Designed miniproteins, single chains, continued (2). Designs and how they scored, part 68

Each design is a single chain, and the fold is of that chain. pLDDT is the mean over its residues in the fold that is shown.

## One batch from the design tools (miniprotein)

Design m6345
Fold by ESMFold2-Fast:
Structure m6345 (fold): chain A 65 residues (1-65)
Amino acid sequence: SEAAIKAAMEAGMNEEGARKAALGAEYQVKGDYEKAEELGKEAAKLTGDSGKASAGNGAAGEAAG
């Protein structure tokens, strides 16, 4: 999991985003898909970059909140 965090940081993610992404992967392995999804969303918020990189296809769904 430390290796996953380092790989994400090398890819240009900030430390917090990389940690959230790695933690999400851990929860996915544990079978907690809801927490994995939440952590993935938090990582995306921290990077704020997905919308610019995407081909404009960013229907991430409505955040009920």
Scores: mean pLDDT 64

Design m6346
Fold by ESMFold2-Fast:
Order: structure tokens, then sequence, then C-alpha cells
Structure m6346 (fold): chain A 55 residues (1-55)
């Protein structure tokens, strides 16, 4: 259980880093930014849902 939460949190951090890297690249398309934002939101929801199940 806590190990699943740790993995979900690490995936959220990775998604955030990917989004920041895309934002720093002037050649990044808006579509790539939108996809990275969706991924980050999904990972954030997974962390939130796991926290509700564990606490």
Amino acid sequence: MVEELKKAFEEMVEASKKLMDLLKDPNTSQEEIDEALKEMREKNKEVSDLRKKLW
C-alpha cells in the first residue's frame, strides 16, 4: 500500500519534470504541453485517490 503511494508520487514528479522540460524548449508544440499537463493531472489524481484509500 505505502509502496504504491511512493511509486505514484515518483511518477507525478517525473511527469512534472517532463512538463518543465517541454516548457523550456521553444520548439515544443502546444499539443505536447497539453498531453504533459493531462499526464500530470492523472498522476496527481492517482496520488490523491491512494491517500483517501490509505487514510
Scores: mean pLDDT 78

Design m6347
Fold by ESMFold2-Fast:
Structure m6347 (fold): chain A 83 residues (1-83)
Amino acid sequence: MKEKAEEAIKKAFEKSKRLVGLLAENPERLADPRVREAVREASAALDRLVALLDQPEPDPEELLKAAEELIEAIDRLEALLAE
């Protein structure tokens, strides 16, 4: 479980960094309310993951779930941006 959580967290942060770059290059896309909603969802998921990581001994299962939720939110946003 810990190894799966660590890999998911790494993937989530890599995807998040890529997404920030994509949005910075295409700020006009934020005029789309669907994109703004997806950004809010991804931001909320990131906040949850960061809050768990700030705990002294975070539960690996909760970390995995939070990382997977963030990855899912980012994938939805990337799909919208590809339209």
Scores: mean pLDDT 82

Design m6348
Fold by ESMFold2-Fast:
Structure m6348 (fold): chain A 72 residues (1-72)
Amino acid sequence: SMAEEDAIAEAAAAELFPVELALLKTLPREEALALLDRARAYYEAQPGDSPIRRASLALLDRLRAELEAHYA
């Protein structure tokens, strides 16, 4: 089901979050945020709605919020 596919995608995103965040924190603020903005634009431009797209967008939103807090 879509709900089961969403749960799997969300679990994968949760595992990636700390690794991606640690890597992004090694970059200058402008570069890290620009990378996230480009990734978000890519997923938003994709046709249709999928578990992977939803989980990826949620992951990018969480990474952006945490980075902005880190640079504050």
Scores: mean pLDDT 84

Design m6349
Fold by ESMFold2-Fast:
Structure m6349 (fold): chain A 108 residues (1-108)
Amino acid sequence: GPAEEKAKKALESKDYKEATKLLDELLTSPDPRARELAIEAAKELARSEDLEQQKAALDVADRLLTSPDPRDIEAAREIYKTVLRNSEDHDLILRAIGGILRAIGLQL
């Protein structure tokens, strides 16, 4: 759909601010491809030096933890681990650690 096409173009052009704005539409889309695109976008945002982009990645991971799909829980865990490795912000590091622990609990 239009949101998926805009997000793909934003990622191709490295326009992560535009990609971030489209994440909510991608995550609420009934198209599983849209959710996969949101996950890939969140992984790229998690690798950014921009704290707002790292926060957006964590917000996606938090939403994926509410999914009944174990693949979404594993994707969330990967996003949290990426933020934990990349971020120098204490609050974002603590959010990532908490998210990893919640994801592990859901996989037990």
Scores: mean pLDDT 80

Design m6350
Fold by ESMFold2-Fast:
Structure m6350 (fold): chain A 83 residues (1-83)
Amino acid sequence: SSSLEQTVQQVKFSTKAHIARLILEGREDLVDTVLQMVARHLLERGVPQSRVDQVVQELRETAEKMKKDPELARQVLDQYAAS
């Protein structure tokens, strides 16, 4: 439903900011825990497994990019602060 997609987009946006903060703080070890918690939360909210898998994969890829280029993490936090 459109309401579930709105929830997915909001969770994805907030989680990107959380991941960016963890990477900038040198707490990269917590990223997997955050992704597991997000996956559980979306499943409990009724989001289909296939969609949850896509979101987790997108967030994981975003985290890997931020680990290689911390400027991307700063840009994500700036976008989050501006929203």
Scores: mean pLDDT 87

Design m6351
Fold by ESMFold2-Fast:
Structure m6351 (fold): chain A 88 residues (1-88)
Amino acid sequence: SSTIENNLKELEDLRAQFKAGKIHPEELRSRVNDIVQKILAELIKKKEYDKAKQIYDEYGKFLEALDNKDYDSAIKHLDKIIDIVKSS
């Protein structure tokens, strides 16, 4: 499996854990940050710059939603990141 496939699975697992109340928003933020940085590096390596920009934009909205404690919006933006990664 590619690095992107492994990172995708980890994002989906984090989403499920957060929705189940198993991880705090601070842990979600930190762990999503680490995975998104790895995904962006792989997309840049593949020269998929438009997808990298879309992920970066959605990631910014995800962080803003977490800071506002709007967890429904945070999950919505995380879902958009997941969908973009799946299309890679």
Scores: mean pLDDT 87

Design m6352
Fold by ESMFold2-Fast:
Structure m6352 (fold): chain A 91 residues (1-91)
Amino acid sequence: DEEDLKKYPLPVLTLVAAVEDAVRILGKDAPVEDIVNYALKRIESMNIPFNKKDVEEAKPLIERRLVERFGLSPERAQAIADALKEALLSK
């Protein structure tokens, strides 16, 4: 629901949108690594600053929307969200 998204800060929405775009372009059955790498390139191109709290807030929203809007399994949605979080927070 688009109205539910209004309660989230812009960095959180950007992280969610990048992952959803990756799934739309590559398909829901694409390897987790490919989806995450595509999302990371998109996030970098938008040059929006985010912090650890933004990533932690985005994770459950990504999981929920990938299941509800794209028909991914909960396990697969969690794997994508976890991999993205690790990539964004790793040094």
Scores: mean pLDDT 83

Design m6353
Fold by ESMFold2-Fast:
Structure m6353 (fold): chain A 66 residues (1-66)
Amino acid sequence: MDEVNRKLAEYYLGISDLTAEQARALGRALKEHNFNLSEAEKEALAAELGVSVEQVDAAVERARKL
């Protein structure tokens, strides 16, 4: 995933300062869970990607608005 795809993912997910790999992994995980993650799944994903749980929550809410 390149810089353009990272910026596109930041736009769609509403999260800033993601690396290309973090953006790709987050987008894939959200799709795999149909944007319906439990609190434990959000915490695990946040820890895996090095982002906050609040950023994962924001991504889920942003995706629901699209």
Scores: mean pLDDT 67

Design m6354
Fold by ESMFold2-Fast:
Structure m6354 (fold): chain A 89 residues (1-89)
Amino acid sequence: MEGKELIEKGEELIKKGEEGLRLIEEMSLTGEAPPEEKRPLLEEIFKRAKEIMEKEGLPRTPLVLLIPPKELIEKGKELIEKGKELLEK
């Protein structure tokens, strides 16, 4: 039942992306460190941002930190659509 698995993964990625956007916005407003339970997500975002800068030749700007959360949301939506397609077969 691959379709259901893709939908589940897609929903999970969207939640991660939304949390990532909120964390970056809150850090920009408060200047404080995120709560400890959110540190792994933030580290994942920073790691992905570095990969994107290197692979796509993007300039090193703070706006690049917004790209990984947006990618997660977009990829999550794509996985949900693919999962629905497989379930409709």
Scores: mean pLDDT 75

Design m6355
Fold by ESMFold2-Fast:
Structure m6355 (fold): chain A 108 residues (1-108)
Amino acid sequence: ASATAEFDIDAGTVVARLEGEGGRLTIKVENGKIKVLEASGDVSEPKIEGNTVTFEARGGGLGVVKLEIDESSKGAKLTATLEADGRPARLTVGAVSNGTAYSITLEV
């Protein structure tokens, strides 16, 4: 199963929280770059390649999660993709746009 969400965010916002059995990851966008704030539980070591973060949850039934910041246009654009191996999986992404906080939840 797979789910994807795409939205605009303000720089400096905490942008993602992965929630699954055994794992949590939190990232922040700072000065147009992705920074990992927290990685805990049964998740792979996050890989940062430019403005893309890729990680895998192990044991939680979550597959590959990709978080990408696209700053080639105006503002920061975040794409969050959740892939799961047939078990229930959830990713919550929190962001701020124009001073207003919001969240998007992907479930598969």
Scores: mean pLDDT 64

Design m6356
Fold by ESMFold2-Fast:
Structure m6356 (fold): chain A 74 residues (1-74)
Amino acid sequence: MSEEELERQRENLEAVLEENEVSEEDRKKVMDAFERYVEAVRAGASEEEIEREENELLRTYLDALARAQARKAA
């Protein structure tokens, strides 16, 4: 994956979190998970290690969206 693709993914992720009104605390958690994923990709980690970081990012992202939805319902 290219540096340009990683930067595009970061910008897209930040935009989605803002659009869904995710809290600043949860946004930081999601972006921290994204940076761990980026570091694994840059380090040339194994496919299995990259997939683990992707799964952690996805889990953190979905949890953040679920909390944002719950806050809107309260």
Scores: mean pLDDT 82

Design m6357
Fold by ESMFold2-Fast:
Structure m6357 (fold): chain A 66 residues (1-66)
Amino acid sequence: SEMERLLEETRRRLEQQTTPEALRQVVIEGVERIREAGKRHGLSDKEIQALISRLSEMMNERRHAL
């Protein structure tokens, strides 16, 4: 799905960043893209929030690896 592709794309981008500032930028962009795509696909706010939570978890894992 487009949602799973966006999550995987964001995860790969996070793995390429080496600073907290760059991680923040990638997360902000990822959240925006997920919200836009979720709206286009008619996802509920709850479904969109679940995807954003997965994104936050990926960012947290990467932040601990810096």
Scores: mean pLDDT 83

Design m6358
Fold by ESMFold2-Fast:
Structure m6358 (fold): chain A 79 residues (1-79)
Amino acid sequence: IKAEHVTTGPVYSTGEKGREFLGKIAPVSDTMLEMSLQVERDLAARAGNDESVELLDKLLEGLKIARDLSPELQAKIKA
């Protein structure tokens, strides 16, 4: 069941607030995470740790796949 919460109104909208919030978080979080993984990958490469490089490449690949699915995920979040 639903608890009491603010939802719709001509002067207040949960949807509008949600879109503003997502607009701030999504691109910044993705960029920061990608940069962090790139740095870790470079450090692993410099250390000659091929296994860590492979793992980090897989993680970066996964992040790119998630980005490609982002429009569908955003649509579901709008729910």
Scores: mean pLDDT 60

Design m6359
Fold by ESMFold2-Fast:
Structure m6359 (fold): chain A 71 residues (1-71)
Amino acid sequence: MEELLKEAEGALLVARGYIYAKAGDGEGALKTAEEAARLGLNEAAIHIAELVKELIPEYKEKADELIEKVK
């Protein structure tokens, strides 16, 4: 069940990214998004980057750059 495993991995990475973003750690959240993208979990990577844009405006440009790269 490769699809189910990827869905579970994506959900865990989004949760990790959300925890970093809520803590104000934009770098940690974006590194988590990069890890998701490297695993082919582009939807999870975009979701984490969008959370960073909303919660940590200072990292908006880096988050936008990551979103453009994985689209």
Scores: mean pLDDT 81

Design m6360
Fold by ESMFold2-Fast:
Structure m6360 (fold): chain A 98 residues (1-98)
Amino acid sequence: MSEEQVALLKKSLEFLSELLLQLENNDEFVVDEDTFIKLSIAQNLVPNDEADSFLNELELELVKNNGKVTLSGEKKEKLKEVSENLKQLIEEKLKEVS
């Protein structure tokens, strides 16, 4: 694994940890283009079919809503599940390097 990939994994882990804390503490969460890009980077580092499908749907909603989507209820819980799965996969991948 390259030093650049390790740095991206660490940045993605920090991002996902902050995202999960925000999702736990708020009934609604606004996904903007920056948040989407960071989620896409995490998914590309640790490919997951469920995350890929969710992000493809989220991208379409972002395009329809001028780059911002408010998630609540079941959609917010799905983002939480996807984010938890990506975080676990990144932590496992980082353990291989440490």
Scores: mean pLDDT 84

Design m6361
Fold by ESMFold2-Fast:
Structure m6361 (fold): chain A 70 residues (1-70)
Amino acid sequence: AKLVITLPDGTVVEIEVPDDASEDELIKKIVEELEKNGLTPLAIEVTETKDKITFTVQTEEGTAVAVLEK
């Protein structure tokens, strides 16, 4: 599956994740990508539907959004 992360500055990063990745594994990948871009996660909100999982991440520079389509 593909995880699409939009950073606070509008930069889009796409990463490949296993189709059976857990929420914890997805959060780990999001945190690693944000840290690579010099961002520190302050709060994470997860919204799951049948079709997608959306992670809304507050950072010191603004809000990042990560979306995984199922």
Scores: mean pLDDT 82

Design m6362
Fold by ESMFold2-Fast:
Structure m6362 (fold): chain A 87 residues (1-87)
Amino acid sequence: SPIEELLEEFLERVEELLNDPNGTPVDLIQAFGELAERLREAGVPEELIRELMGRLEDLLKQYVAGKLSKEEFLERVREVLEEFLEK
């Protein structure tokens, strides 16, 4: 599935940014925006893109607030992407 491949590439990018000592929350927001654009280009309904972006942004807010570790954030992102694929 093209969508499954996009989500896997996104997850790999998130993990890469989390392991980069120069990585910032701004880089994660940029990666979220790039995912939204690619999903839109792939014909995913805007409602589903908005739901996914809201969930990812909420997780990032929790991570930045120190409520989630890097490992917990990555695990929760994976779960959100898996749930999105089941729709």
Scores: mean pLDDT 87

Design m6363
Fold by ESMFold2-Fast:
Structure m6363 (fold): chain A 78 residues (1-78)
Amino acid sequence: SDLLERLREALENKDAQRVVDIAREALAKEGVSGLREIVAMILEAAKSPFTVEDALNILRNLGLASFETLLRDLVSLL
């Protein structure tokens, strides 16, 4: 819950680096299941002016192409 609160704040502030740091922390601590919850929150945020493609572009620009592939796979399952 603390990770999800921090993620929501980072998404509201459009802080791409903090979003990346939180996603890496979730993956390290809880594996793919933790990352799935992070992806679900990013998708909820993307229903506003911030789109899923905008989020993926941020992750790609930060050199996280592997996270982009994982996010697209998880989005297909949601």
Scores: mean pLDDT 62

Design m6364
Fold by ESMFold2-Fast:
Structure m6364 (fold): chain A 88 residues (1-88)
Amino acid sequence: SKAEEALRLALEGLERARRAENVAEAIGGALAALGAALEAALRGELTEEMAEELVRAAEEAAARAVTEDGRRMALATGEGIRGLAEGV
């Protein structure tokens, strides 16, 4: 489903933020993840379960981030996804 595709893309974005070696890569991963979550939210498909999974993934990505920029962007993305789930 498109919801499953959005979840996969958001998780991929968070993994890109985790692996980021500089701020541009960290922002790129974060924007990809947040964009996928936003698309799901706009379709009414960002469930509490999906948001919880993505927030958990963001916290794990931050804990294992290669750089401080990657850590900050992963955490900010998790907060953004929580806001999207609460604001829809």
Scores: mean pLDDT 87

Design m6365
Fold by ESMFold2-Fast:
Structure m6365 (fold): chain A 110 residues (1-110)
Amino acid sequence: AALAAAEAEAARLRAEGYDFVEVTDDAAEEAALLGRLQEEILAFSGPVEIEVTRYAIPAGSPAATVLARRVEGDRIRVVARQFVDPAALAEAEARSPAANGTGRGRAVLE
């Protein structure tokens, strides 16, 4: 299960010295955790590094995400590890209306 893989990755991140490590398989919880990390980042006043990694999981499995943060001297490192079906994501994106070229999806024309 994606959740089990996410928990294993969380254990590795904790072993690497990440002070904050949270696992979620719920989109609302992921949004809340991201909001909390954004507030911390905005309050930090130092350099911030953000890394997002996606791991492929079998089709039909529920997605899971690991969010982690570590302070490295005068900087913060934030990592997001997403366990998702990349084919399902690609198909969902392809079914969405393409960027309509009206300047809202691509440009800062104003």
Scores: mean pLDDT 70

Design m6366
Fold by ESMFold2-Fast:
Structure m6366 (fold): chain A 118 residues (1-118)
Amino acid sequence: SSASERTRQAILEAAYELFLEKGYLGTSTREIAERAGVSVGTLYYHFPSKDELFDEVTLRRLDEKIKNSDTLDSTNAVIIHLSSLITTRPDNRDELTKKLDEVQKKSDELVKQNESKL
């Protein structure tokens, strides 16, 4: 439902802010729930672990980086990061592989634009 999606988004936003402020190890799920305005039980309903929450925050950040990657260097940096995540986080492999394909296509298009026949 839209209400459930809004709750999930609030948790992701709170987690992102806290991970930036205190780092992964310095942030508790209780603090994330408090900042998101939800119970700890509601947080665990949406994200079964702190690691899964961290992975989702990272995936959203990657979507932003992919969207804003307008150079070969920036697309290559995102490709390297995604390849590393696929190796270390197999549970998110399908989603990470889709994002990798998206960045690779964007990189290929930039190459073709730069190779405009002269």
Scores: mean pLDDT 76

Design m6367
Fold by ESMFold2-Fast:
Structure m6367 (fold): chain A 103 residues (1-103)
Amino acid sequence: MKEEKAKELIEKLKKEFLNEVTKIRAEESDEEKRKKKIKEELEKKKEELREELKKLGFSEEEIEKYIKEFEKEVEEELKEREAMVEKLIEIGDEIDKEIAERK
């Protein structure tokens, strides 16, 4: 059904967005510039989703519903990834302390 295609499209664009966020985080050390680039990429993916859903024959109301679902799923995944990154940084700091104490 076309609803299944919409969900597959959301998953595809979500993965593409999250990969781009990872790249932005690796390349941009300035927090404000990083936030700006991430927002620009999110808006780009929302526009791509809107155009593809229009091609599938969804109504404007259905498109807006899927755009909101995409935003929510992206925010949840980013929050989970941020928590994981924070945990990895804590582990790295502990290793650095152990190395420093050994010298």
Scores: mean pLDDT 76

Design m6368
Fold by ESMFold2-Fast:
Structure m6368 (fold): chain A 65 residues (1-65)
Amino acid sequence: MKFLTVQALEDLTAAGAPPVKLKKGDVITLENPVFREDGLIEGVLKETGIPVLLDGSKVKVIGEE
């Protein structure tokens, strides 16, 4: 999978440098996504190129490519 599109189910902060603040309903696309066994999703934000970690329980997957 090259891209993963997710929608925030609640306000959350994706861990990164800088941290990325998401509001409920925000849609983001991650490049080279990795689903971790601990429930975190790793990826690179397509829009900004920032590597991030986000809580998979707080997002809904809406697209996979």
Scores: mean pLDDT 82

Design m6369
Fold by ESMFold2-Fast:
Structure m6369 (fold): chain A 83 residues (1-83)
Amino acid sequence: KNRELAEKYKAEGDKAEQSGDFKAAADHYVRAALYYLSDGNYEEAAEYFQKAAEHYRKSGDLGKAKAFENMAKIYREKAEKKK
């Protein structure tokens, strides 16, 4: 259920990116990351927070870009602590 929602928002982000709407793409990738996080999937959550950060940077939102770069780092580190 959460995985299906994550994949839906990933697809919406990909579509927005193809249309050049980097802010909408970033917003959708954040939603995808939050659903992966709710599913306990820290690796995919980190990946989509990183994609969101890249797209916020392209849209000129440097504050959100930094925030989601930090979120990606945190959840990547949590994925590595899988012991």
Scores: mean pLDDT 85

Design m6370
Fold by ESMFold2-Fast:
Structure m6370 (fold): chain A 66 residues (1-66)
Amino acid sequence: MSPEQLKEKAREAREAYKRGDLEKVREIAAEMLADTFGLSREQALDALRGLSGRELVELAEALAER
């Protein structure tokens, strides 16, 4: 993803979290992690399995700042 796309994805994750859509937060964070590190969706979701919705949003925002 481009830096602009990562920032937009992080914003989408924050908005999903605000509305309580935790599945959408997980999906976006996994997509961003997979793109950043060259992982499959399954590998990214496995890496994120222990994280709360808040931690997933913070991770998405951190990935967008790189």
Scores: mean pLDDT 83

Design m6371
Fold by ESMFold2-Fast:
Structure m6371 (fold): chain A 80 residues (1-80)
Amino acid sequence: MTMEQIRREAERIARHSLDHLLAQGHPEREARGLAVRGVTRYLLTLLSPEEARELGVEIGVELGLSEEEARKIVDETLAA
């Protein structure tokens, strides 16, 4: 699997998770955070912690979080 393929799959997973959480009645900010946590855990099964951090932050920003908020959520997920 290429990095580009991993990125596309991670974006798909994150968007699907976000849509599902919003449908369940989660507030938008909370749903975005949970989606980023989930995709970061997925990325850790395929990538190094450094690569998972970089890509997780990028996807968080694409989902509408600030870079600072995305970085915080990703770092907390990596520390768990």
Scores: mean pLDDT 85

Design m6372
Fold by ESMFold2-Fast:
Structure m6372 (fold): chain A 65 residues (1-65)
Amino acid sequence: KLSPEQQATLDNLVNHVADMVKRGVPREEILKVIDHAERTLLARGVPQSVVDKIRETVLETVDKL
């Protein structure tokens, strides 16, 4: 389960990425944004399992749009 802070981070990233998809930003650039967010979370000490769950949820959202 994600903490409220981790959930807010996920929700913000999902909304940002969804906006990028709707604006026609290439998938390659969207993946770079996701990769940067993943590295930032890992650097802040967020567990790999939580980061993996966030990444998976964001990618599922991109694939549904």
Scores: mean pLDDT 79

Design m6373
Fold by ESMFold2-Fast:
Structure m6373 (fold): chain A 72 residues (1-72)
Amino acid sequence: ELKKKFLEGAENDRRAAEENRARYDALLAQGEAYRAAGDQVRAQQLYRQAAQAYTAYSINETGAEFNLELAK
């Protein structure tokens, strides 16, 4: 039924969001480590990758919220 499909969509988006959030946290930590070591070029590259992971997280999080709202 329609409600079940929205709940399944929300679950899929939630898993993708969790994966992208974990990736964001890992990349941000690596960037801070390189910054502390004085490798500003590598730190900036990792910060850019972290920003991309956060964008993906935000998109998936919004998708999950939208599907949950439709399931209510």
Scores: mean pLDDT 85

Design m6374
Fold by ESMFold2-Fast:
Structure m6374 (fold): chain A 83 residues (1-83)
Amino acid sequence: SARQLKYLEAMYRLIKEGKAKNGYVSISQLAEELGVSQATASRRLKELEKQGLVERSKADPNLYRLTPDGIRLLEEKKQKEAE
């Protein structure tokens, strides 16, 4: 959905800008980037995790990274916007 893509794009932007450590984005960084509460960002990340689009760090439950499926959805969107 458009909302899911918005969150995935924000994560990708943070990674590209060097603000993510080892590809992991924190709940607080994502909340700040999107202008939402940390509770809202946490709920959305859990929804994306259930869909296999992000994965939570085993070392820190506040850290999430993009999965290969999440990256694929972003690539598909970029291809459609370039056409």
Scores: mean pLDDT 83

Design m6375
Fold by ESMFold2-Fast:
Structure m6375 (fold): chain A 71 residues (1-71)
Amino acid sequence: ASGFDYLLEGMKALSENDVEAAVKNFLKAYELDPSLVDQALVELEKALEDPNTKIDKEVVKKVIEALKAKR
């Protein structure tokens, strides 16, 4: 699977509030293509500031913190 495939699985897990699956898939995406995950982190941080996001902000925050700790 490509880094983009893991990025999509991570985004799906995030929309389902599955922090563990989101982090696992984003870390695999980072191993295959670090630039994709860096771009995703920027978009996730923007989502935290956007009041119209449908994703739970606490879930997004935990995923960002886990990714920053492991990179």
Scores: mean pLDDT 74

Design m6376
Fold by ESMFold2-Fast:
Structure m6376 (fold): chain A 77 residues (1-77)
Amino acid sequence: MDEEQLKEMEEKVEEMLKEGNIDREVIKDAKSYKEITKRLIEEVVSKLKDPEDLKRLEESLPLLSPELQEAVRKGLA
């Protein structure tokens, strides 16, 4: 990951934490931005109860990497 990609990922993570009202402790022990993203997805998905939000998540699945899709499935379990 180059410096520019790392900066973009940092901005995305900060935005997700702020918008999702997610505690930073959830990602405290994550080893990479990929792990941070997976944990954030698991946490957000586990809190989803609204059918409209679940529908949007299903519609966005094809846009996610296989690894992030796995995080979504884990959050839904």
Scores: mean pLDDT 66

Design m6377
Fold by ESMFold2-Fast:
Structure m6377 (fold): chain A 62 residues (1-62)
Amino acid sequence: SDGLAATRAVTHALNGDLEGAREALLQVRGVGPETAEEAVRRMQEAGDDLTAISQAVAEAAR
């Protein structure tokens, strides 16, 4: 499900696994490579800020 894929993206990002976060985002319906890459960039800028990471994933998913 899209919600599970989005949750996996957040979890990967929090663990510093940006490749896993990108792959999880690509499993969300409607998320293309450009959108996933932009979200990963925002997550890198967020560092370990859960709120900012969650917002980046939510914006990418919709």
Scores: mean pLDDT 80

Design m6378
Fold by ESMFold2-Fast:
Structure m6378 (fold): chain A 61 residues (1-61)
Amino acid sequence: SLKEAGLQVLERVAELAGMEEEVVEALRQAIRDGSDDLSEEVRRKAEEAVERAKKAVEEEL
């Protein structure tokens, strides 16, 4: 399912980018609930982490 895929991607990004557990928990909840109700700081940290993880994945391509 899309929610399961999103959670898998989040877990992978969190590991690759070294995300804080609080940020990861907030994102897990948002994915499960299908919401984007996140604080600006959490969103910024998540976006930065995703960018770092994307660069790591791009090295595989």
Scores: mean pLDDT 68

Design m6379
Fold by ESMFold2-Fast:
Structure m6379 (fold): chain A 66 residues (1-66)
Amino acid sequence: SQIEEEIARLDELERAQLEAEGRADVPVEDYSEEVTKKIAESMGEEVESSEEFAELIEEYMKELKK
């Protein structure tokens, strides 16, 4: 899905930036799998507007931080 690909891309981007700065040994937050899973589950729940979809993404990120 687009969201799953976007999350994975952000993780790769951050890793690439750290490596370019000589900080490749700095760990990157690996929330992509968890967020992707929750978003995929949410996509089946009456999500009709992009605004509502964006709110769900943020809410799941917050859930993972609890």
Scores: mean pLDDT 60

